# Designed miniproteins, single chains, continued (3): the designs that were tried, part 74

Each design is a single chain, and the fold is of that chain. pLDDT is the mean over its residues in the fold that is shown.

## One batch from the design tools (miniprotein)

Design m10565
Fold by ESMFold2-Fast:
Structure m10565 (fold): chain A 88 residues (1-88)
Amino acid sequence: NEEFLKIVKEEARKLADRILKASNIEEVYQAAKEAFDEIIKKSPKEYQDEIRKVAEETLERIKQAKNIDEAMKAVAEGLSKIVEIIKK
């Protein structure tokens, strides 16, 4: 779904802007949660369950991160997995 992929890429761009300005893990978590909620809300039904699972796993990894760099890495890996779901 090319249209949904464009939505995911735009949400990822907005998320990247927000996390670059984040001062702590809590701010990364809130930005990621809001971005994932928007992606799920706009998702075709066929991707919703897989994307929700990736989002939940990514948010848990952010909560367990020891520093902001680990939280940012979790976000990048989660977004990559969401893109792979759509490109199947």
Scores: mean pLDDT 87

Design m10566
Fold by ESMFold2-Fast:
Structure m10566 (fold): chain A 76 residues (1-76)
Amino acid sequence: MSPRERIEEILRRLDENFSREEDPIRMARLTVLRGEVLYAGRILEDPNATEEQKKQAEEDVRRVEKEVRELEEELE
């Protein structure tokens, strides 16, 4: 799976969770995670980004994906 496809899947999950959320604090958390994954995606698509920046962005994508999973599990 390309980094772009992975980011699009995370964004889809975030938007789905946001549409079902009624708690303002949880909505704010989802908004922050959405911004973080979008920023990481820009770094991964940037041909001028350093290897260090790309490694950090990949780690940020994994962290956001984990946090989205944890938020989804808290609702179950």
Scores: mean pLDDT 80

Design m10567
Fold by ESMFold2-Fast:
Structure m10567 (fold): chain A 76 residues (1-76)
Amino acid sequence: SWEDLLSPKAKQLLQELEALLKQFRASNPSPEQVAKLQQIMAELYKQSKQLIENKDVDGLTQKVEEAIKKVKELLE
């Protein structure tokens, strides 16, 4: 499982990302905000696939942190 490549820090960050996504859905986001979120998540998935194939745990952790930052900025 790709989750087996996650450090404890990366697992905590994924839990934070999931909580932010639930908050975003509860905020009654506009179609424009939803489109921006979809772009952030699509980029995360695209880059994560390559990092998982290369077993780059640190790179994967960094990409999750970047996605969290972008979602937080979208909520502001």
Scores: mean pLDDT 79

Design m10568
Fold by ESMFold2-Fast:
Parts: C-alpha cells; sequence; structure tokens
Structure m10568 (fold): chain A 73 residues (1-73)
C-alpha cells in the first residue's frame, strides 16, 4: 500500500501543477504555464511507475492531457 499511497500523492501534486499551468496559460504567462505543465508531466510519470488499477489509469489520462496542453502553448 505504500507505493499506491505515494502514487496517489504524486497524482494529486501533478493535478495541482496542471491546474496552475492552465491558469498561467489563460492569463498569457506561457513560460510559467510551460514550467507547470512540465512539472505535472514529471509527477504523472512517477505516479504511473508506482500505481496500479484506477490510480494508474487516471495518471495515464492526466499525462496525455498535460502533454496535449504543453503542445498547444
Amino acid sequence: MEKQFEAEVLLALGEIYFALGKMDAERGDVESAKEAYEKAIELYEQAISLATGDVRKEAERNLKEAKEALEKL
């Protein structure tokens, strides 16, 4: 359960950074948005490496969305 809990924490942190990146992008702060999305991607990849089941699937979906958001900057 330790790895799963670690994955859930990493997923939650990734979601926070992704939300910050979205806000930065909406206000036109492209550099801050890029940094936030890159951090979210790193955290989601770490979560995927530790997660199983639904947490892994959510991290994989969130990783795809973060990569797509970064490409649109």
Scores: mean pLDDT 87

Design m10569
Fold by ESMFold2-Fast:
Structure m10569 (fold): chain A 60 residues (1-60)
Amino acid sequence: MLEKVEEAFIEVMETGDDATRQRVAEALRKYRDDPEKAQEMVAEILKEAGREELAEKVKS
C-alpha cells in the first residue's frame, strides 16, 4: 500500500505538472500519520489531474 503510494509520488515528481506535484507532496505530509487517508487523498488528487491510471495503482 505505502510502497505503491511512493511509486506514484515518484512518477508524479518526474512527469507531473508543478501543481499536481505540490498537492501530492502536501497530502503525504499532512496525512503522514494516517496512511489510509494519505492514500485516499493522493488517489483523488491524481484522478482530478487526469492521472487515473496512477490513482488506480495507489488504491490497489
Scores: mean pLDDT 73

Design m10570
Fold by ESMFold2-Fast:
Structure m10570 (fold): chain A 74 residues (1-74)
Amino acid sequence: MELTPEEKEEMEKYLRQLIKQVKEQVKEFIKQKNYEEVEKMIEGMEYMSKVSESYGLKEISEEARELVKEAKSL
């Protein structure tokens, strides 16, 4: 259930990059008025936040929650 320290580092790097990419994609979809895709991305980030929290990746979980909050405010 708990990740090894090495697995946590690798997962954090991957997930931070993914969050950054999703943030840029959300901005692009909003410009295109493609709110259906924005909603799907929000759901994905909410799920990712819960999974990250369960693995003890609190910083990643908080970053994902902040992205969801920002996207819902737009």
Scores: mean pLDDT 78

Design m10571
Fold by ESMFold2-Fast:
Structure m10571 (fold): chain A 89 residues (1-89)
Amino acid sequence: DVEKRLDELTQQFQKAVQEGNMQLAQQYYQQGRDLMAQYMTDDQLNQMYNNSVNTLNNLVNQGILSQDQANNLKNQVRDIINDLKKKKE
């Protein structure tokens, strides 16, 4: 289950960062990126981007995020998705 493994890697990454172990944190981050690049299709990555945009727009509508914060996060997600697509080749 790729989703479960990504969740576990995210939790391990956060723990490593909190413990100040940046080398271990980078290893978990890289493993997560490699899993996404290898197991997700371009269509799935595009769907993730669209879902993220919808989520961010909803958070703006709820007053949780400003429009500027949401736009910055949308750009970050787009850049991540584009990087993952490049790593698949």
Scores: mean pLDDT 75

Design m10572
Fold by ESMFold2-Fast:
Structure m10572 (fold): chain A 76 residues (1-76)
Amino acid sequence: SVEEVLQKVKDDLKVSEEKYNKFLEALSKSSLDITEEELEKIAKEVGLPEEFVPLLLKALKANGLTLKDLVEYAKK
């Protein structure tokens, strides 16, 4: 699931709960047509580590998930 992928990346990179929640909040306001570049911009603005988006994209792809699935999860 998207939740399991996000939680693993958060834990592996030791991202704080505060930054993680800010990322989900910003993502919840994003378009379902979000690009990888826009996702990287959001992560940077929130202060996530540079490895976060590359690792997240790799993990999503490995689990058959898309950026649209990620944004839909955040909009819950």
Scores: mean pLDDT 85

Design m10573
Fold by ESMFold2-Fast:
Structure m10573 (fold): chain A 62 residues (1-62)
Amino acid sequence: SYEITDEEVRESLLLADLAIMATQLKLTKSSDITEEQIRENSDVSEERIEEIIKATKEYPEL
C-alpha cells in the first residue's frame, strides 16, 4: 500500500531504539543485548521493554 501504517512507524522506531542501545553498549549485534541491559537503559513502560526484548530475538543481527 502507499500509506505509511502505524505498525510500520512503530517498527521503525523500535529498530532505531535497538540500534542506538547496541551502539551505547558497544555491541555489534542486538542479540547480545540482555534483558537486564534493556531494563537498565530504558526509562519506559514494561510493555515497551517487552517489545524491545522481543525485537532482539526477531532481529538478532541489527
Scores: mean pLDDT 70

Design m10574
Fold by ESMFold2-Fast:
Structure m10574 (fold): chain A 77 residues (1-77)
Amino acid sequence: MEATERGLLSQRGVELIRQALELVYSDPEKARELAKKAAELFEKAGDLRTAKLAQKAANSPDKEEMVKYLRQALGLG
């Protein structure tokens, strides 16, 4: 995969993580779907670390834990 294509996938993944963060408390099911989609995009981009964090967010039953993993995926801690 070309560097430009990887960059676009990562950019879209970041956008989906940001959207998921906004929806965690209002629509957690949608937030999980977006986090799962972001994980797939990061995996395709070769960013396996961020993909794992997004996948953990998608699989988390706790909203606070979901926020934690989504923030870590964005490099926010």
Scores: mean pLDDT 83

Design m10575
Fold by ESMFold2-Fast:
Structure m10575 (fold): chain A 78 residues (1-78)
Amino acid sequence: SIEEAAARLLEAVDEELRKEVQEEIDRMKEAVKQKNYEAALEAGKRLLEIAEKSKRNREEAIKAAKELIAAANEELLK
């Protein structure tokens, strides 16, 4: 689910990045609710960029971001 993937991403990223990640998660959720494919894609790209900035758990953050993007795409196709 989007909620589970979002929680994993927030846990994986550095604390300093969590506010930025949460803002993009909220943007993605709103885009999915509105069936706004372009906005969801932009939020996903930004989430990957933020995950790549993680210092300690970069690979886990990237994996979690990709899982969140996949979950959002699944909801958009319903």
Scores: mean pLDDT 84

Design m10576
Fold by ESMFold2-Fast:
Structure m10576 (fold): chain A 89 residues (1-89)
Amino acid sequence: SKLEELRARVRRLEREMLAIVLEAQREHDGQLTAEQLERLRELLREILELKKEMLSLTTDPAEKERLQEEIKRTEERIEELEKQIEELK
């Protein structure tokens, strides 16, 4: 289904985010570089758009509520990353 395709794409992006965090832990004692923060922001923005598309296709009320909550949390994470990026300049 289209929803399964969108979920698979979100999981792929989340794996890329995890790889960046693990690389920072190995190479920089957990401290993210400006380039890594920019890449995480890009990935979160893609995840946000995919979750909004999933919300538009979902008819189940419980799944809609969960997606709305996840969208809000993703928007908050993007805002936090943008603040961290500004502080590094």
Scores: mean pLDDT 86

Design m10577
Fold by ESMFold2-Fast:
Structure m10577 (fold): chain A 91 residues (1-91)
Amino acid sequence: MIDKEELEKFLKKVGIPESNLDKVTGEDVLHVLRLYKATNGDVEATIEWLKEGYPDADEETLEALRKIAEFYKKNPELADKILETGKIILE
């Protein structure tokens, strides 16, 4: 289970504004990271697959999920640890 406080710290670190922190769950983070890895590191392909899976997602939610995919691109070792453990790791 992903701790809510650790999740909020992670979302702030990746640049998601405080008004949008409640739009992203820990499972959403893991799902985005899994899709990013499945697309061989293609942020745009990851977002297109998310749009198909979540057609009711607003623009703010999609932008938040994009920032998580961009986090994987910039921090691949840390993102891999998050995927391997199923826990939000900030170091």
Scores: mean pLDDT 78

Design m10578
Fold by ESMFold2-Fast:
Structure m10578 (fold): chain A 60 residues (1-60)
Amino acid sequence: SLEDYLRALLSSANPRHRFIALGLLLSREHPDYAEILAPFRNKKEPITEADVEAVLARVA
């Protein structure tokens, strides 16, 4: 299922996969997901573990 796929992505060692899954989860449950993700949408560098941690901090 989509949820199983998203959980697998969140458990990935690849920070980019975790960020994508986090963005998709936030889009369903958080009205301000666009604001939370805005700093990262135009980032040309690879998504890092620190980027994933920053997003998680904003939804805590």
Scores: mean pLDDT 60

Design m10579
Fold by ESMFold2-Fast:
Structure m10579 (fold): chain A 82 residues (1-82)
Amino acid sequence: ELEELEKLQEEALAKLSPEARAKVEELIARVRELVENGGPNSELQALLDEANAWLATLPPEQARNAGLALGAFMAKLALERA
């Protein structure tokens, strides 16, 4: 299951423009840092709100793949830390 989520994340990232991929990777790194440092849930929620707002500015195909990559990462993180 983790391997399947990792593959989904990688496939979705590969379909993004270089700029969108870099932004998704930045968001992933920021989420990981907040979770690992025990940041407040309000900061995580603010970051998710920022990610959703950014996704809304993308063309539909890019938004779908960026959302899939972020979703797969979040699911993988939840499974690893459950």
Scores: mean pLDDT 80

Design m10580
Fold by ESMFold2-Fast:
Structure m10580 (fold): chain A 62 residues (1-62)
Amino acid sequence: GSAAFERLKAEIDASPERARRIREVLEKMFNGDREKAIDWLVETHGLSREEAEELVRRLEAV
């Protein structure tokens, strides 16, 4: 994966509390719009769509 994806994934995996906080922020920013959160991750962090989808899926599992 990209360096940005590996870094974000490591932060989520290292801290369930941080992962939950990131999930809450994204949900509030996009009113629970999953696709909008994915689009934002692609545009803002340079993730591929597959990487952004995996990241959101991991956050939803916390």
Scores: mean pLDDT 80

Design m10581
Fold by ESMFold2-Fast:
Formats: C-alpha cells, structure tokens, sequence
Structure m10581 (fold): chain A 61 residues (1-61)
C-alpha cells in the first residue's frame, strides 16, 4: 500500500512537471518508473521525500 501510494504521488508529480513544461511528455513514464523502483527500494520513505526526490531528479536529468 505505501509503495503504491508513493508511486501514485510520483506519477502525479511527473504529470504536473510535464504540464508546467519542466520535463518532456516522454519523460513522464520514465520518472514514473523510477518512482516505483525507488519506492520499492526505500520502503521507509515518506511520500514527501519521494516527491522532493522527483523534483530534484527532474531538474538534474
């Protein structure tokens, strides 16, 4: 459940970043996949930590 919630939040954040023009539409799926993998690896991470990681990754990649 926690992993699923984190992945969903990551997808929502990726969609917002695409809409704001901060990342390309093709990258939305890429960031979504990374969220799922990271959520599985870091099961003790909060949704807020994953969202911040996403924002940082979108700006660095």
Amino acid sequence: DKEKELAKKGYEEARRLVEEGRIDAPSETYYGGLAIDEARRRKDWSREELVEWFKKKAEEV
Scores: mean pLDDT 59

Design m10582
Fold by ESMFold2-Fast:
Structure m10582 (fold): chain A 105 residues (1-105)
Amino acid sequence: LRALAAELARELLRREGAPEEVIELVVEGLETGDVALVAEALRALAREEGIADEELARDAAAHGPRGLAQADRAAALADTEENKAKFYVQRLVQLAYLELARRVA
């Protein structure tokens, strides 16, 4: 599951032109389940796009809890390893957004 999620994320981020340093942070976070590493990678991606830490944290606070609940429900209903991997990524991303929101509150 985690290895598949990490590989899917690596392929997607390379296609989108993300820096290799950021891709490796995302991959390590997904492989280990380390929310803090995923949070650092999201913060780095947001900065590349010119999104301020405060703006990212506001978006996370507004949408993160609902997104996490939806991801948890979807993961429970997932019947394929690929779908489970996709929902695992979504869940970690939502947890990472909530972590970023806590750091600036």
Scores: mean pLDDT 69

Design m10583
Fold by ESMFold2-Fast:
Structure m10583 (fold): chain A 83 residues (1-83)
Amino acid sequence: MEVKEEELSDILKEALDKMTPEEKKNYEQTRKKILDLMNKAEKYRKEGKVEEAEKLRQEAFDLVRKNSKPLIEKIKEVIEKKK
């Protein structure tokens, strides 16, 4: 596990705390998918499967954009720091 994942989870938790119940459920679903995709991407990256890792990252970003418009700026801010 990467420390970046813990930071991402913390940011998402804080954002969810500020959200309405409906928005919170939407982001909870998106957060779970993002974490799952990011964990899988990390495994593929360590195996040298860069293309698969990139696909999973793109799926995570696409999912965020689709379901998390208000939080995308916060999530992207954290991800940008991980460049």
Scores: mean pLDDT 68

Design m10584
Fold by ESMFold2-Fast:
Formats: structure tokens, C-alpha cells, sequence
Structure m10584 (fold): chain A 114 residues (1-114)
């Protein structure tokens, strides 16, 4: 029926939006883990900053696509807002002086030991 088809299309949009948000969260976690890995490998801070920024920009794109798919879905919007706030906070860390950025990386290493 036409009603069943509309429900199936709505479910597909919800599934895709959730998948984009899951991917965005994964990209943020990858950015943090790559920063730690690259730091332990002795990579220059500038190289680490570039890699983290690339992953955060892809995460932001995924979140914005999820919002476009379901602009009126309160649950998607709330989850998206939380992820975007986290991206914004991490971008501030990326724009911090080298000493502050190194302290942030060391804090991530300590969190992984617990």
C-alpha cells in the first residue's frame, strides 16, 4: 500500500541519519586515537593537527547531512547538537598553542591507561 511505502521510506531515512551520526562519533574517536598514536610515533604537532582537523571536518559533514535528512526529528537534532558541540570544542584544542595541545594529547594517553 501507499501508506506502507511511506513508512518504509521514513525508516530508511532514519536508518541513514543514525548511520551518519554513528560514523561522525567514530571519526571523532579516530581523531583522538590518531593524535595519540602519531604523538607516540614522534610525528610533528603540525602533522597531527592536520590529520585531526581532516577527521573532524568529515564528522561535521556527516552530522550536517543527518540534520538535512530529518530536520524536524528532535532525537536526531539533539544527538547532532551534542556531536557538533564536541567537534567545536576539539577544534578549539587544535587552535591552541603547541604546549597546550601537547598537554591535551598527554591527557588523552592517561585516559586510555584507565
Amino acid sequence: SEEKKKLEEERKKISKAIGLLIRAVGLIEQAILDAVRMYLEGKPLEEIRKKVLELLEQAEKDVKEAIKLLPDDETIRRSADIILKRIKELKKVLNSPDEEFKKWIKKQIEKLKK
Scores: mean pLDDT 90

Design m10585
Fold by ESMFold2-Fast:
Structure m10585 (fold): chain A 66 residues (1-66)
Amino acid sequence: SLEEKTEKRLLELFPGHEDLVRGMLDLVKQGRLEEAKRLLRRAARHFDVPESDLQKALEELERYYK
């Protein structure tokens, strides 16, 4: 499913942080895309995720929302 694909890709950026990834997906399911994107940006900063990977993940959240 699109959810499983998005979850797997987010887990690649945040290994072992299943609750964080689920929190982002739950925000998207609730129509809270901007909050999900803010959470993703904060997590990416905390875990030193490269900007290119962050940009790709933001696009994947937007695709999941649509």
Scores: mean pLDDT 84

Design m10586
Fold by ESMFold2-Fast:
Structure m10586 (fold): chain A 63 residues (1-63)
Amino acid sequence: SEAEEAAERANRAAALAAASGDEKQAKLGMHYGQEAGKAMEEGNAEKAREYAEKAERFALLAQ
């Protein structure tokens, strides 16, 4: 589903942020990754995509 795909994207972004060594961005990426997972469990694809985009943004800032 779109919500599952968004949650997978968010989890991947959280892992990339964690690998960067930037602790602040890693924590934010992890937070939004978890929120995307919750939105997926609720079946809310729109929220899952929003949180995935936020997680990806923090992963990019962690570079």
Scores: mean pLDDT 79

Design m10587
Fold by ESMFold2-Fast:
Structure m10587 (fold): chain A 101 residues (1-101)
Amino acid sequence: SEEEKLAEMEKRIAGERFLRRLAQEYDPDRINRAVSALEQLIRILKEEGKYDEAEKLIKEWRETVMRARELPDEEARQLFLEWADEIEKKAREYMKKRLSK
């Protein structure tokens, strides 16, 4: 059901808190901004009923964190910065489309 899908998304967002703290150790300022952009984008997608797109973003974030754990610090930092650029760009594009309505 829609309620079950929403509850599952909320559990995933809660799990992100732990991953967010881990990511902050590599570049706190950039990662904090990017995670905030991710949370905002997920909220917008959920409001628009795009749960599958929101789930993909959460999965991509988790995969990025898991990969970073296996990399040397400098490579992990580069991975997070690349992810941060991508998510901030996606969030800006979605907000621009939303404001043009």
Scores: mean pLDDT 72

Design m10588
Fold by ESMFold2-Fast:
Structure m10588 (fold): chain A 82 residues (1-82)
Amino acid sequence: GPITITSDVTITSDEGKENVAKGIGDQMEVNKAKKAEVTIKNKETGKEIVVEGENAEELEKKVLEALNELGYGNYEITVTLS
């Protein structure tokens, strides 16, 4: 069945955004998932972006693009792997 992982993440730099995106892609690879859905929610503004990927490279790119749109802050990130 699907695996759901929720994490609290603080992003204060562009390197931090890249590290978060890579970490999510790594989770997809380690769990041998065929698809993933990532919900990225800013805990202070309530702004939310949902991205989907069918491989780690695509997922990392989409997560990074979403974090660039939302900016720095405190996030609740939920990753569903299937």
Scores: mean pLDDT 89

Design m10589
Fold by ESMFold2-Fast:
Structure m10589 (fold): chain A 93 residues (1-93)
Amino acid sequence: DINEKLEKTRKLMEEAKGYIKKGKGDEALELLEEALSLLEEVIKEDPHNPEAREQLEEMKELVMEALKVTKDPQRAIGLSLRIIGLLLDIELA
């Protein structure tokens, strides 16, 4: 169910935002990686889903905030590039 996946990704992103506010960027990135995996499944099933697109844009911003407080900047950069690639694929499709 696409709606169940979108609800789970929203909760993961909210939890990640909480970790970022506490300076726990690595824990935030772990949650954002899980959320991205679910969003990739949603986009594969429905490439024009507007909520998935909105969540990807929000996730991009959260990854950039996590980058500021992470001990693993390469992980954050890699995740950001994956999100940007997905957003470009959606626009060009």
Scores: mean pLDDT 86

Design m10590
Fold by ESMFold2-Fast:
Structure m10590 (fold): chain A 67 residues (1-67)
Amino acid sequence: MRKEFFEEVAEKFGLSVSLIEEVYKNRGNIEKLEEIAKKNNIELTKLLQALAELEALELKARAEELK
């Protein structure tokens, strides 16, 4: 994942880049994402929306590389 994507998503959701990076690292573990949400006093749905945006950016970047 590109650092620029973390920065874009962090700005969009009003979260820190480090938090977005932690969410991405744990993207396959819903229990860990719930723990992260509670520790940062954020709704789990907001973290999942941030993840979806990151995945969309990564998918777009991969499509560009296949051209």
Scores: mean pLDDT 80

Design m10591
Fold by ESMFold2-Fast:
Structure m10591 (fold): chain A 57 residues (1-57)
Amino acid sequence: GPELAAYGAAVWAIENGETEEQARKAAIDASLKAGATPEQAVELANRALDAIRANRA
């Protein structure tokens, strides 16, 4: 679903040396393609980045 798509895209971007902003854009795009609304896509991307930051600390 859109949440998993957002998380996967963000993780992939960060692991490939992209910035957090690039990872956020990738997460938004992936969640939209998975059927999220624009509002949901932004929220899911922010949650994905928060989860990645927590796991990297």
Scores: mean pLDDT 84

Design m10592
Fold by ESMFold2-Fast:
Structure m10592 (fold): chain A 74 residues (1-74)
Amino acid sequence: MAEEIVEEAIAFLRDPAALTREIDGDALLEALERAPEELRERLLAAWAEATGVSVEAVRQGFEQARAAAARAAA
């Protein structure tokens, strides 16, 4: 299931029409933690390509979102 949501996110990021869709950020962050490293790298690359930012910037964004989610859960 975690790999499924990551694969879906990659597919949507590669389809211009999918940029209008909201992806569940909490589910995506959870899936990234559980996904194999190779699949995680593919998602970060696809997200960077779709958003026009570097992979490092995408990684920082996910780290910030993860910290915010942890704060909300506390």
Scores: mean pLDDT 69

Design m10593
Fold by ESMFold2-Fast:
Structure m10593 (fold): chain A 80 residues (1-80)
Amino acid sequence: SMKVVKSVLPVRNAAHATRQLVERELAEALAAGADKVELYVVDLGSTDGAVAALRELAAANPALTLHEAASMEEARRRAA
């Protein structure tokens, strides 16, 4: 059966640091035996391209799926 890791991530600027954090989490999950990582992102008003950087990362990594949520409540509900 497929092992899926689900995470909720609030994003507020720091595009480069946010991308590096998600790259590390993806690598760690895959090393621990996960087949997929589903990331639920809540944009808290980023203006520096942080969400765009995560979209590019997901496009480059088939094991990473990006879900964009309008609120933390929605993200937690969808990740459950």
Scores: mean pLDDT 82

Design m10594
Fold by ESMFold2-Fast:
Structure m10594 (fold): chain A 98 residues (1-98)
Amino acid sequence: AAARREEAVERLIEWLKEVAGLNDESVEQLRTLLALLDDEAAAIAYLQTELGLSEEQARLQVRYLRRLLAAFERGDEAEIRRVEEETEKELKEAREKL
């Protein structure tokens, strides 16, 4: 229910603070974005406006965050780790293209 969503948002923010080293300003931007995730168009527009992302990049970020948030809502530690592994693979493939 609603309480699980709020707990999942806080857990996701704390996890990203540890993994990405987010400062307080970045945490507030992430909190705003997470509140918009149920409206894909609004979330995409936010990422384009605030971070200067392309529509394709913004859509990928929204998809990634929605998947992570759903995993945290379920308490699915295996899915969270799987998303980490898939992200590392995508970053490696992107580096090979450069």
Scores: mean pLDDT 73

Design m10595
Fold by ESMFold2-Fast:
Structure m10595 (fold): chain A 75 residues (1-75)
Amino acid sequence: DKARGEAVRIMAESAEQGLLSLSEIIDRMKELGASKEVLDAVENLFAQLMEQGLARVIDGDVVLTEAGVEALKKA
């Protein structure tokens, strides 16, 4: 899926810039005019990473772990 590929790329690039949380990544992508399909794919990817223990809830936000960042770089 093209949207899923875009979401993986955006999350990997955001992690390199130190943006590890779902809310920060989504807000930045909305500001840049990302499509609904790409935003939905980012949310779905975070849900999958949470199930795998590669993201966790910190202060009410979903945040990538170090292992989660490494998994995105390999995808």
Scores: mean pLDDT 81

Design m10596
Fold by ESMFold2-Fast:
Structure m10596 (fold): chain A 72 residues (1-72)
Amino acid sequence: VEELKQKLVDALKSGNLEEAIEYARQLAKELGLTDEQIEFVVRALRVAYKAGVSPEGAAEAVLTLAQDFAAQ
C-alpha cells in the first residue's frame, strides 16, 4: 500500500496522470474495493489533479478514500 502510494505520487510529479490512475486502481484492488468503488477513487484522483491539488495531497486523498471504502 505505502509503496503504491509513493509510485502514485511519483507518477503525478512526472505529470503522468494515466500512470497515476493505474497505481490508484492497483492500490484500491489490494484493499478489496469493488469495481464501482475503484471508479469512484479514480474519479476523485482526476478531480484533484484538475483542481491543482499537490501530488502528495492527491495521493493522501486517494488512500484515505480507498481505506474508508475498505472499512465498510
Scores: mean pLDDT 81

Design m10597
Fold by ESMFold2-Fast:
Structure m10597 (fold): chain A 91 residues (1-91)
Amino acid sequence: SSVAEELEKEYQEALAKGEKAVEEFLKRLLKLHLLALYLKLQDPSLSSQEAYEKAKELLPSLTEEDWEKIIEFLSSVNPEFPEVLEKILAE
C-alpha cells in the first residue's frame, strides 16, 4: 500500500541520518500505532488502514494531555500497558 511505501521511505531516510533519527522514527511509529489502536477501539467500524491514516493526520495536533488520555484509556483495556510503554519509550 502507499502507506507501507511511505513508512519504508521514512525508515530508509532515518537510517541514512543515523541512530538518533532511527530512534525518533521508531518512537513516532509507536505513537502512530498506539493512536491507530485507540481510534479503532473508539470506532470499531474503522478499518486498520483508515485508523492509521486518521492517526497520521491527528498526530501533529496532539498535546501531552491528549496523549495522557489515550494512554489512560489503553491502560484500562490492558493493565500491563503502562509498564510496557515505559520500557519501549525509555530514552
Scores: mean pLDDT 75

Design m10598
Fold by ESMFold2-Fast:
Structure m10598 (fold): chain A 75 residues (1-75)
Amino acid sequence: SPIEKALEALEKQQAIADANGDTESSRQFAAAKAALELAREKGLSVESVKHVLRDMATSVSPEVSAALQAIVEEM
């Protein structure tokens, strides 16, 4: 599933941020993962999930925003 692959990508990005001591990016990736898990639980379409990630990308750091945009493009 594109949504499951996006969740795996977010989990990897969170782990990288944690390894680098980037607590803010780690928290932002965790928030994106939680939002995606909620969207999946609600049965949202892939296109709706992409909108959720794009919306979140507007309110996070530039590094996290770039990662969220890349994940959306791979979905």
Scores: mean pLDDT 86

Design m10599
Fold by ESMFold2-Fast:
Structure m10599 (fold): chain A 64 residues (1-64)
Amino acid sequence: SSSLPKDILNFFEKTKGKSLEEILNDEDLLNSLREAITLSKTEHADELLELAKQVNNEDLIKLL
């Protein structure tokens, strides 16, 4: 969807199938995760939760 920054859309695509530990150990992914957590407190929360479900990671979903 067009409402989220491209970097956030790319973040969820890159994290699909990755563990939370792998995300936290990648500096670029960690920085994008911090931005996603910030956006989860805005009108983008529902879209972010749908994207997080795509990565099939319960811990990541709970962070959003």
Scores: mean pLDDT 76

Design m10600
Fold by ESMFold2-Fast:
Structure m10600 (fold): chain A 58 residues (1-58)
Amino acid sequence: SVEKWAQALLFHTNPASRLAALEQLRKLDPALAQQILAASNQEERNAIVVAYLKALKE
């Protein structure tokens, strides 16, 4: 699920694991994956993922 891969992207600091999670996100939600990749730094990428997960929780 998109949520699973978004959580993996936040949880794993390993670049290889994060790339794998991003590739799965590209298949399931390419718009979200593109927004994450368009971010200029890791702080912004994490903020996008956190906002997405927070929206799902509500």
Scores: mean pLDDT 75

